# Designed miniproteins, single chains, continued (3), part 10

Each design is a single chain, and the fold is of that chain. pLDDT is the mean over its residues in the fold that is shown.

## One batch from the design tools (miniprotein)

Design m8317
Fold by ESMFold2-Fast:
Structure m8317 (fold): chain A 86 residues (1-86)
Amino acid sequence: SMKLKVEFKTEVSGDKTTITATVTAEEAGNMSVTLFTEEKTVSSPETYTEAGDQIIITVEVPGPSRAVVSVEVDGERFVSPVVEAK
């Protein structure tokens, strides 16, 4: 089982939604993070992380949205629960 933590921060302001995903490594490895929303996808480059290191990825989309994060570490994949951004 992949050891990591995914945390979401969401803000809806007028016609914009900002979604920030913070992925914390709990084991050392080469990590990449992809943030999917209904409007667009944003990916981090692959980065070597030590335990406790974080990759932070932010996306801005029109209106309220749903988001999910996919994390790949050394060939293993984790997908977060869906989050509602409101």
Scores: mean pLDDT 82

Design m8318
Fold by ESMFold2-Fast:
Structure m8318 (fold): chain A 90 residues (1-90)
Amino acid sequence: MEQTLDYIKRKYKLDNFSQESVETVINTYLNENPIIGIFKAGELVGYLVDLKKISKEEAESILNTNLSKVNAKKAAKKIIAELNKYLDKE
C-alpha cells in the first residue's frame, strides 16, 4: 500500500528527509545493533519503493549489500546516499 512521506517521517521520528536526519536515525540503529539497524534502514528503503521514489531492484540491491555484518558503516552510507539521490531528484 502507498504511504505518505509524512507517515514515514512520523514512524521513524525524522524531522525531514535531509541527509543529516536520515543519517542520524540509521547511525543510531547501527550503533545499538548493526543487524537490527540494517533491517530498519531496509524498511525505510521499502517505503520509498512503495512511494515509487526508487525501484524494487535498487531497493533489493541496497538490502543485499547492507545484510553484510562487516563494514556496517559503509552499508549505512550507501543507504543514505541512495535515499538522498531519489529524494533530491524530485
Scores: mean pLDDT 57

Design m8319
Fold by ESMFold2-Fast:
Structure m8319 (fold): chain A 105 residues (1-105)
Amino acid sequence: NPELERKIAIVEAEAEEKLNSVRQLIENFEYQIKTGKVTKEELYDSVDKFGELYGDQKVTDLLKKYVDLLINGEDESKLEEIRKQIEEEIEKEKKEKLEEIRKNL
């Protein structure tokens, strides 16, 4: 079914785009904090815009936790743990959407 193959490809592409957006946000947060030019509120506004675009409350909450850890100068091991949780959440949501598509055949 060409329509099914298209739906699967869209879900996979959307998950990849979302993951790339998260990676870009994290790199931007690290840069902004390193340069000392940003407030917590400005970083939170960037996270809220991500949440509005993707409608993903769990990833949005994890990104806010990441911002808090960066501002507080927490060690790299804690930052890596939150990055891992974000990636696992995006992968989980992708798998759930793919399963829903398969059930609607």
Scores: mean pLDDT 84

Design m8320
Fold by ESMFold2-Fast:
Structure m8320 (fold): chain A 90 residues (1-90)
Amino acid sequence: SELEKIGEEAIKLVEEGREIAREKGMEGIATAFDKSEELIREAIKLNSKQALIFALRSAISAADSLYKATGDKRVAEIRERLRRLEEELS
């Protein structure tokens, strides 16, 4: 489904963000990405657009925190791509 495709793309972005967070020694932010991935997987399981929007917003928040802490352009790109996925659901 379209929702499953969006969710799977979001998981890839969250995995990239988590890897950068761990690279930078930011375990709290890495844990926030772990939680976002759990929420995305649950939203796919429930086939819930509303749950996926909530999960994407959680992931965007984690990416925002990582970008503020690091200034890393890779994180800015992850955040922008997550925002585009949220727009596809609106």
Scores: mean pLDDT 90

Design m8321
Fold by ESMFold2-Fast:
Structure m8321 (fold): chain A 92 residues (1-92)
Amino acid sequence: SELEEEIERLIEEFRRHLELYLETGDRAHLERAMEEYAAAATLVFYLEREKGLLPISEEEFEAALREMARANGVPEEVVDRGIERGREIYEK
């Protein structure tokens, strides 16, 4: 499906930026990786929620992504941008 293709694209961009971060040490790539990951994870969350398969709330999901950002020294605003991008893609 088109949403599955978008999720795959976001995961590919996540992997690409993570690889660039590991190669260069440039934290801008880590931030981009986290943003892409948050967007992909948000799309997956909405698709699974639609199927009634999720054991957690949207609030708990978003809190988990923000904790991931904190654990990696990435601003929470980066993950918030990813969540918003995922929401926008899902609503199209």
Scores: mean pLDDT 87

Design m8322
Fold by ESMFold2-Fast:
Structure m8322 (fold): chain A 70 residues (1-70)
Amino acid sequence: AMTFSKEEFIELLQEAIKEVEERLKKNPTEDLKLMLEMYREALKLAEDDVEKALKVMEEKLREAREARAA
């Protein structure tokens, strides 16, 4: 399938948040803090619009790549 169901996407975001939180407990880095913020923001948006949440995640990932290339 080319798209996620709302429920599947929310579950994936919740799992990603837990994984990043566990990584932060072991090694707190700014990159992990930014990833956590991105996933939490996407999760809030996913309740209303999964496509919008996906676009926000894509935008944040693009910004992170550009920052590393600078």
Scores: mean pLDDT 74

Design m8323
Fold by ESMFold2-Fast:
Structure m8323 (fold): chain A 74 residues (1-74)
Amino acid sequence: SEPVPLEEMLKRARETGVVSEEELLITREAAELLKRLEKEYSEEDFERLVELVEKVEGKEAGEEARKELEEWKK
């Protein structure tokens, strides 16, 4: 299986209880979407990534992510 760096963070969260597993699952999904966007741009993956950023870091962070990702396709 391909190693995912976020998997180590999930293990540490379970041991220390510092970060919720729910937040780590969202962060992992966002990381996978970002990797896919790097290889092939997709509006569906783009919109999903922005939505996840908004859920974790708030609406303003989602707007910033949207602007940065729009530059990505140029």
Scores: mean pLDDT 65

Design m8324
Fold by ESMFold2-Fast:
Structure m8324 (fold): chain A 67 residues (1-67)
Amino acid sequence: GPVSLAEAKALVDEYGVRVALGADLEALSRELARRLGISVEAARKLLTLGLQGRVDELNALLEELVG
């Protein structure tokens, strides 16, 4: 079923931490995309925005994708 915005935010934060700790960005982007029901490109952008500390842009994009 569709993921709630709160669940999506928690998943992006969890996956962002894993990428920051050395996990493969491409593999996690594919997994996040499947869990959120979005494109791999969108998932990669969310994780990249998080890594760059661009939290406002991340939240805006996440609301557009799953809100």
Scores: mean pLDDT 86

Design m8325
Fold by ESMFold2-Fast:
Structure m8325 (fold): chain A 72 residues (1-72)
Amino acid sequence: SEVFQLLEEMIEGLELQGLQEAVKIVKKYIEEIKKAEKDKEKMVQLIKELGKEVDKYNKQYGEALYQLADVL
């Protein structure tokens, strides 16, 4: 899935920045999004929630997640 590829790239970027707490949050949301694969509305909600959580650590990554949710 294109969504999962982007989320994995984001994990790599956050890890390089030393943002270990943000990495753990993204990994948790990836598991929840996988379970919601057949529910597009739930996937959008989870990505928006992830954006809000990541925004606390990196505003640019939070904004990217909000934009991703808007195109799903």
Scores: mean pLDDT 83

Design m8326
Fold by ESMFold2-Fast:
Structure m8326 (fold): chain A 101 residues (1-101)
Amino acid sequence: SEVQTYEAMLEEMRRVIDETLRRIKSLTPEQANKELLETLDRMIEIAEAAGGPVGEEVKAILQKAKKEIEKNPVKTVIQAEMFLGSIYTALVARYVTLKKE
């Protein structure tokens, strides 16, 4: 089901985010921006591999997030952490709506 596909994507993406959050604490802001973009690329690959309507939807969300960071790079590690948290919150919100469908 689409819900099961989304759950699998969300769990894999959460692992990637958690790994990045642990690494980012020891980085400079410039390194944190690079790490964010690499993390978003990994998450885009996860969404692409999942495929289907939910994979395409999540991919679009992540591509938009990547463009936002390219336009407005984070100036602090805290901003990088907040940005990843914001993405995860958006993904969880979509999961809640998807379960109602």
Scores: mean pLDDT 86

Design m8327
Fold by ESMFold2-Fast:
Structure m8327 (fold): chain A 80 residues (1-80)
Amino acid sequence: DEKRRKELIEEIVEISLENLKLEAELNPELKEWVEAHREEIEKLLREVIEEQGAKVPLELLEEQKKLLEKRLEELKKKKE
């Protein structure tokens, strides 16, 4: 199901970018670097996730999404 794969890839990209944003908020050095290279980082991250996502089974993409969601929740807890 190509539609489901595209949905999962886009969701993984979105969650990954949010994780990077929160990680950067917790580390001033990382924040400066991410702000300086935001567009390049977002483009590279999207390209890597799309390329790898095309090659793996859908079940692995579902697992990847769950792991990223768990990481996001952990990062939010550190910010609290």
Scores: mean pLDDT 80

Design m8328
Fold by ESMFold2-Fast:
Structure m8328 (fold): chain A 85 residues (1-85)
Amino acid sequence: SAALKAKMEAIGAERTDEMLAMAQALAHLPEEELLARLQQDPYDPASVSALALHEGRRSGDEELMRRALAAIAAETARLEELAKA
């Protein structure tokens, strides 16, 4: 139904915003703690984004940063697809 579809889209948007807010909050954590989080959940988009920001600040490794951002983009797209399905 149209009502269900609208609700699923709203949930998807809310989760994306929360993920980005978490990534910004986690960006202040040391790299070691971000890596520990990723060891438990390698595809946690918030931790991946925070690690990318931390690495960009410290090493300037564009390839690592691009890889991390690609992973978060893929998870964002997956959440959007689930919200619209």
Scores: mean pLDDT 57

Design m8329
Fold by ESMFold2-Fast:
Parts: C-alpha cells; structure tokens; sequence
Structure m8329 (fold): chain A 65 residues (1-65)
C-alpha cells in the first residue's frame, strides 16, 4: 500500500543519512539531506515523515557547510 511505501521510504532515508554520517561521506550526506527532506514533506504516514526528518538531519550533519 501507499502507506507501507511511505513507512519504507522513511526507514531508507533515516538509514542513508545515518550511514553517511557514520562514514563522514559528505556527498552521500548532501544527497540524504535533500532526499530526506523530500520524503518528510511528501510522507503519507507519521513514521515516513519522522524517518525522512532523521535522514535529512543526519545527512546534513555528514555534509556541514
């Protein structure tokens, strides 16, 4: 269902951001920050939104200005 896809998108986003942060991968961090924000903004579920927000947060931390 669309709701299950939203949940999975959030989980993938959170994982991508955290992995970029753990590896210090700034390029992956930039991608995760942008995609995480997109996932959060377009989430159909609270879980999807929170996952996207975590992905964006950790992605941004991996790619500081």
Amino acid sequence: SAAEESDKNGERSAKAGKEAYEKGDSAAGRTAAWEGQYVADNALTEKGKKGGEEGAKYGALAAPP
Scores: mean pLDDT 86

Design m8330
Fold by ESMFold2-Fast:
Structure m8330 (fold): chain A 87 residues (1-87)
Amino acid sequence: SLADLLAEMVRLVEEMLSASKEEQYELLEKIAELLEQAIALSTDPRLRALLTEMREGIKKLIEEKAPEEDILAFLETLLRALRRLLA
């Protein structure tokens, strides 16, 4: 379900906050894949737009080989947004 995908993304983000930089890139790729699946399951245009923005943010971090500080700042923001969607 969409809620299960969002919950799994929360779990991966929490894992990333204590992961090595190399592991963080692998986990970002997994979160991007889960966001693609969540977008496909979403029928609400506003939710789809929010999930798409989250996905594009992650893709940019990977593409630009963002430093750990920028990755962690983005993940903190993403975690707050995902928790809000699950409430």
Scores: mean pLDDT 81

Design m8331
Fold by ESMFold2-Fast:
Structure m8331 (fold): chain A 70 residues (1-70)
Amino acid sequence: PPAMDKVRELIKKHGTIEKALEEAKKNKESQTVIDLLEVYLELGKENEELVVKGALAETDEEREELAKNI
């Protein structure tokens, strides 16, 4: 979905979910993008590294490997 592509772009660019969320709010991104980043930020409180890897996974193999650890 376009919103998820934007979420990945912001996380890649800013390195953390918190920074990506700040930039999304500053740039007045869609509420869907902001809501997704807020959900990832909350999930990341338990394991930010796994959540970031999940958000950035581009291939089915990467997603399957992450699923073993979630």
Scores: mean pLDDT 71

Design m8332
Fold by ESMFold2-Fast:
Structure m8332 (fold): chain A 88 residues (1-88)
Amino acid sequence: AEIHNNLGNALEAAGKHDEAIKEYEEALKLVPQVPSLLGVIHYNLGNALEAAGKKDEAIKEYEEALRLLPATHPLRAAAEEKLAALKA
């Protein structure tokens, strides 16, 4: 799970958005059902989908990240900003 999330991050940095999406999806299948970890991966998947032009899919992933991330998590504000921008 951690390896796939790290590979997804590296692929995103290289501009390989479609490959990053696949790695984040694999991370979600393998990660323990820990809400904060799932929320981080959903947020990363949302970023990759947005960069790939898949707006509706990105919105769903950011909404899932907000559902899973605790109120105090720093990525929560980032996910809220992404949703506000995409829904505007």
Scores: mean pLDDT 81

Design m8333
Fold by ESMFold2-Fast:
Structure m8333 (fold): chain A 88 residues (1-88)
Amino acid sequence: DLYEGMVRRNPNNIGALLELGLLYDRQERFVDSGRAFERVGELLLSRERYDQTSVAYRQSSRSYRRAGLLDRSRQAQQLSDQAAQLAS
């Protein structure tokens, strides 16, 4: 996979991580999708991109929910809500 190769070379490649999150979701690889979006949220948070951080963690929460990882889903939703509050 092109995007997996890009992330292996640069683990902070937000564009590649977003494309992987979407690709894994389409493949029903929901745990991998959740981790990719979680990483996007972490990177955007470090750049104080709060609106984008909220969206990324919300996508992560949805993916973890579909994977049955309810505790991780709730954690990602809390991070999304906190980022949305900071963006306000």
Scores: mean pLDDT 89

Design m8334
Fold by ESMFold2-Fast:
Structure m8334 (fold): chain A 76 residues (1-76)
Amino acid sequence: DEALKQGKALIDSLDDDGLKLFAERLEAAAKSYEERKDYGSAAIAYEALAYAYERLGEHELAEKYREKAREYRKKA
């Protein structure tokens, strides 16, 4: 969707340090969405997190967050 598309574009514009900071903020946001039972927003945040960790070469973390995004999409 548009939010995920914009998130990926932002991620592509960041260096590794900026990408790590963005990933930390995005993880905090995803957890906040989980607490509020906003599963749609949580799914988008985890999908963007997966993309960020893929860009950092953290393939196992990327797969973990991609799976979380998929599970939350089932609840949305």
Scores: mean pLDDT 81

Design m8335
Fold by ESMFold2-Fast:
Structure m8335 (fold): chain A 62 residues (1-62)
Amino acid sequence: SEEERIQGAIDLARALGEELSVEELKKGIEEAEKYKSESSWSQEEVDAALEALKEKLKEKEK
């Protein structure tokens, strides 16, 4: 389902965000936002993944 795809995107983004440094995460978010319209994922999947990455960035920053 679409909900399952969105949850998968969130889970992937959380896992990726855990492994990346703060600087890599900032660059990744910027690039993802820049190329959002060129993604093969739905807009909702991209938005959900970006929010998960931004949440991880905030958790890693003091």
Scores: mean pLDDT 78

Design m8336
Fold by ESMFold2-Fast:
Structure m8336 (fold): chain A 68 residues (1-68)
Amino acid sequence: QEELERLSREVSDLAASSPEKREAAREEGLRRGAEVEEVDGRLVLYFPPDTPAEEMLAALRAALEAAR
């Protein structure tokens, strides 16, 4: 849980640094099965309620890597 919160924050922070990084994170998140929303200019990734924590972690790590 704590790692999920940390990665989500890191993805949102990195995506906020430039439009290009935001788009990269969004595309990778969607490819990994996340739903993507923008809330007050921040990118937020959501997952279906039945998504295993390991799959959420993998998706967040992939989005973070794509946005680097």
Scores: mean pLDDT 76

Design m8337
Fold by ESMFold2-Fast:
Structure m8337 (fold): chain A 93 residues (1-93)
Amino acid sequence: SDEELREAIERARKLIDDFKAFLKQNADKIPISELIKLEAVILGAAGDVYVAERALETKAPEEVKRQKLRDLEGSIRVLEELKAEAEAKVAAA
């Protein structure tokens, strides 16, 4: 539904902002190669948010919105896992 898609967009935006803030605060504790990889994943998730918002704004067909919701939910799961792993590594350092 449009409401589920809006909720997923909001969750993803908050997660992206929180993860970006965490990486900025802990950049000196994270290997540069890992930081680059994490930033690339965040950029990809931001792209998923953008296309999901466009689907909602343009009143795309229901099947298209369902596909964008699935893609966005996948990105949220990956970001949550990577953020938790990054937080655990920083705490252990």
Scores: mean pLDDT 88

Design m8338
Fold by ESMFold2-Fast:
Structure m8338 (fold): chain A 62 residues (1-62)
Amino acid sequence: TKKIHEEEAKRLLELLGVSEEEAIKTYNASEEELLELIKKLGMDKVNLMRLAGALLLGKAVG
């Protein structure tokens, strides 16, 4: 199950053109950092990056 979640996260990141490191940084970002990212990349992309980071860190269920 854990390996499947990591593979799903990697596929998402490939579609977004984002590295695993950037996704994890986005998940750990402060509210201020998230607002800057949303302004730069858009809310949908940032939300997907956060989800991918959570999956990589094993913090997302399902």
Scores: mean pLDDT 75

Design m8339
Fold by ESMFold2-Fast:
Structure m8339 (fold): chain A 68 residues (1-68)
Amino acid sequence: SPLIEKLRQLLEQAPNLSEEEVKEAVKTALDMLRKEFPHITDKTRELFLEMSKEQQIEALRGLLAFAE
């Protein structure tokens, strides 16, 4: 699954990325998720982007675990 691969790559690279780079990657991942899952609302996207880098990584890890 391209989405699962994208999430894995983001999680693997996240420790080496700046906070802004992680935020940009998260935006891209959420936009891909919205294509597959339209019930991901603008509010959900905003909540993710308001999180710290560490919290965003943890939330993405949870999504990956759920998707697998």
Scores: mean pLDDT 73

Design m8340
Fold by ESMFold2-Fast:
Structure m8340 (fold): chain A 107 residues (1-107)
Amino acid sequence: MKTFEEIKAEAEKLSPLERVRFLVEYTVKLADELIKNPSEEKVKQLIEAIKLTREEASKLFPIPEDVERDLDLVVEQVKKHGSISPEGLLALSRAAERILRMVRELE
């Protein structure tokens, strides 16, 4: 898995639409890795990845309330428990699918 700084540098080289897609895909992959092998570093990286994905997506379109709720649920779980539940993973998957759909509608 690449470091968050390496991911951020790669994202900065991409167009706005490709950047959001890349960050969404990275965030989902990072959540899966956190479930398989929890660590404080991965928790911090996931929180930062969600924050950056939210910031970049908000530059392209208004983020729907259901997406915000799903992302907040994931952030709350990893802050409190250092891991993500199956329900949290489903919430992240729903948010990711919705953001990627909105990105596709702008292409």
Scores: mean pLDDT 85

Design m8341
Fold by ESMFold2-Fast:
Structure m8341 (fold): chain A 72 residues (1-72)
Amino acid sequence: DKDKKIKELKEQIIKLAEKKIGKEGAKLAEELIKRLLETDDVSKQIGIILRALADLGPEVAKLLQKIIDIKS
């Protein structure tokens, strides 16, 4: 179901961010996922994706976009 898929994506994103950037990357990924799940505002969602692209890389940004697609 949707909740299970979101949970699995969250775990994948955090692990990927930690692997590439370390603990600070994992922490930022958790914060961005939380912000993304708390908002349905498209402009805010775009801002979160752009922040992820800049600081965590394109693979993390793509996985965050999948969370948006599932929750929509």
Scores: mean pLDDT 84

Design m8342
Fold by ESMFold2-Fast:
Structure m8342 (fold): chain A 91 residues (1-91)
Amino acid sequence: SSRELARRAGELFERYRRTGDPDHNLEAYVLLAEALEGGRMEVTFKKTGKKYEVRNAEDLRKVIEEEKKIDPNEYVEEVRLFDSTTEARLG
């Protein structure tokens, strides 16, 4: 369920906060992307500053793999979530 995916993502964010391990940050955002129900996510990477639009977890995993080829310590700086009903306040 989306609630369970969000809970697991929260646990990974807490682990990232304690350890500083960028992989925990990346795994957390992948779980949030799995919870997307017809929406989209704009992902900004910390080291490269590059932005990508993803619609599901698989798209995000591919983008992460490409970014980690540039910097293996790459992680997500921020995401912007877009739903057709809430776009204006999340951008």
Scores: mean pLDDT 79

Design m8343
Fold by ESMFold2-Fast:
Structure m8343 (fold): chain A 107 residues (1-107)
Amino acid sequence: MVVTLEVRSEELFDLDAATQLRLAERLEEAAKASSEEIVLRIIDEETGEATEVRLSREEALEMADRYRAAAEAMAAGDTPENRRAALDHLGAVMGILARALAAERAA
């Protein structure tokens, strides 16, 4: 069964720990409900247009781990060091999304 997870574009790289933790939990739930594939439906806040990215279960869990780590960094305190750690994890999320989009275009 394919599971669709809807997110706003503004949420994907938000440094808010609660937003990051919520995304991690939603990705984990979607991965548990899916047999192999999750459709991440990204809603552009400016246009209202939806972009769909197909993620494997493994990619969704990797993204969830990164959001959880970013949330932990920010929850420890809003310091330059913790912001850098959170941004590094969000950079890894961007890399996962870029790889998934490239795989779709190559197919």
Scores: mean pLDDT 82

Design m8344
Fold by ESMFold2-Fast:
Structure m8344 (fold): chain A 69 residues (1-69)
Amino acid sequence: DPVALDSQFVKEISEELRELAEKNREKMKELREKIKNTTPEEQEELDKLLKENAERLSAYYNKLMEKLK
C-alpha cells in the first residue's frame, strides 16, 4: 500500500525531527547555564537565536504531521 508506506516514512522522519527538537531544547538549557553570568541582553540574544532554530524545526515537524492526518 503506497499510502501506508508514505505515512510510515513521514512518521519516521517526524520522530527524528521531534528528537532533534528535544535535543535542541536540552542544548538551549545547557547554554543558558553556561552563559548565566553574561549580561541579560546577551542571554536574550542567544536564546532568541536558539528559539528561532527550534521554531523552524518545529514548523517543519508540524508540516510533516499534517500529512499523517
Scores: mean pLDDT 67

Design m8345
Fold by ESMFold2-Fast:
Structure m8345 (fold): chain A 62 residues (1-62)
Amino acid sequence: MELPAVDRSKPPSLEDLKKVAEIELEGIEYTLKVAGVSQEERDKIIEDFKKELEKRIEEATK
């Protein structure tokens, strides 16, 4: 899957916010895995982070 070029000078779009969110979630998950955090704890942390992210996206779209 090819990612389109990102315009860093433009304000972030909803699509850009989602892409950044996915990258952050992957980074957090990988860091927790390397740090030896259990699968259950990782899932909980990722879920909490997703909830915060959804809240921010909804705030931006209201």
Scores: mean pLDDT 71

Design m8346
Fold by ESMFold2-Fast:
Structure m8346 (fold): chain A 81 residues (1-81)
Amino acid sequence: MSAIESLQQLRDLIDQGLDGKLSVKESIVYGSTAVASSRGGGAGVRMQLELENNKDDREKMNKLLQEAGDLLDSQIDLLKS
């Protein structure tokens, strides 16, 4: 599997989280992994903490997951260049 294909699969998981198809724990894992894969481990840790701190706030969780997805989309586009 190419790096691009792996990142696209992770984007599909983020979209499932936004659709409410994942648990809160899964959304935290995939959201933080998406940011880590796009911006490095430090950014991923920050996203994990923000998701954990907002786990009971669905609107904030969805905004953070959307941010993670947008960062992942940008990284996929860079790899296609």
Scores: mean pLDDT 85

Design m8347
Fold by ESMFold2-Fast:
Structure m8347 (fold): chain A 84 residues (1-84)
Amino acid sequence: MDEEWAFKLLEMLAKGVPAEELEAFYREVMREAGTSDADIDAQLKRFRDGLAKLKALLAASEEARKAYEKKLEEIRKQYEELLK
């Protein structure tokens, strides 16, 4: 149950969905779980902090991927230069 809504949130983040829609989706999920609006507002504040951390982790993973691809391209260029 909890894993499915978290997966949809990650998908929405990857698609660049506006923060307003992300908050609306989270509010809907928490309301369906029987959470009060006051508790949802408190959770949304904490959720924004969590989103900032997730974005930082995604950016770090993307940088690692780019660094790896750059290294592979350098190795390929060196190999092609050696074969000339």
Scores: mean pLDDT 69

Design m8348
Fold by ESMFold2-Fast:
Structure m8348 (fold): chain A 74 residues (1-74)
Amino acid sequence: SREEILEEVIKKAKELAERAKTLDEEKQKQVENIILRMINETARALATEDDLEAVRRRAEELIKEAEKQVEELE
């Protein structure tokens, strides 16, 4: 469901925010921007795409991109 997709993205956002707490202030701000982009793009997909499978695939790619970007900061 749309709610399950949103829940997965919010769960990942919380995990990334916790990981950021061990980083310096500048990198914490970069992680915050990564999280905001992931959330914003997921919200856009949910608002513009009727195919839930397409929304789920987009959310999975956004989560993967955010994970990689945060890992590069660690």
Scores: mean pLDDT 86

Design m8349
Fold by ESMFold2-Fast:
Formats: sequence, structure tokens, C-alpha cells
Structure m8349 (fold): chain A 76 residues (1-76)
Amino acid sequence: SAADRAREHFERAIKAAKEGKVNEALYHAGQALRDAEEAFGPDSPAVKAARKGMQALAQGKLDEAIKYFEEAIKAL
């Protein structure tokens, strides 16, 4: 399902962020955001958390990004 794909991509984004692999984390976070929007819609709590995580990643705030992606997974 789209929700299962979103979860897998958020988990991969978290792993990449923990390893300092920002471009890999951005790729997986972007895929997870698309899958979460498909499953739950653009205004869902998971999508809102994912957008905050993407913004944190873009700013190099890896620990903050990880926290938001974990929040997104909990909201799936």
C-alpha cells in the first residue's frame, strides 16, 4: 500500500540522516512524502510532519529532521 511505501521510505530517510547522507535522506523523504500524500492527503498529520522534516534536512538540521520523520511514521 501507499502507507507501507511511505513507512519504508521514512525509515530509509532516518537511516540515511543518521549516517549524514543528506542527499540519500532527501531522496527517501521526498518519496515518503508523495506516498503519504497519496495515502492520507496533503493536510494529514503525517504529511505535515514530513514537510517539517524535509525543511530541517534542507537546513542541515539532521537531528530535527529525524525527529519529524519519526513523528510522521507514528502518524501513519
Scores: mean pLDDT 88

Design m8350
Fold by ESMFold2-Fast:
Structure m8350 (fold): chain A 64 residues (1-64)
Amino acid sequence: MEEEVEKIAEDLLTLYQRDPERARDAVRAMAEVGNPFVEGAIKKLEEKDPELGQLAREAVEAAR
């Protein structure tokens, strides 16, 4: 679980830095499918970059 959460957070960090639109779509898709690691990954992303963590949280809210 921890390793999966960290991996997703790292991938999202990289994706948001290169292509924020695709990152938003990826977060939304994970939230829509009910991926259990999304919340943990967003918390890790907020620890690494609070601004990108906020964008990811907004993407989850948009999927709802």
Scores: mean pLDDT 78

Design m8351
Fold by ESMFold2-Fast:
Structure m8351 (fold): chain A 110 residues (1-110)
Amino acid sequence: SLEELNNMSDEELAELSQEEIEELLREGLSDKSGLGDAELIVRKITGLYNKALEKGDEELAKKFLEKLELIKRLIKERFPEAAERLDEAEKKGPGELTREIIRLLLEWAS
């Protein structure tokens, strides 16, 4: 739930399995009421990736990048019409990919 995600620490988010992230995103993308949960997951994982890069923790950064790749795959599965748009954003880096995913989610909710 959005309440649980908002109260989840950076460490708890880092420990989420691929399966747990997939379940949370699928729930958030099942209808527009889940938008806040999906957006929060995307923003938090990107923030943790950036923190890992700033610390020079290449191993941790790779783990969060893999989670972002999973998120991209799940978003493309839900919005196949946006696949090219997301691929173009990803070429500019994970921060731009995150912004484009959030923009897509907000457009869907409108």
Scores: mean pLDDT 76

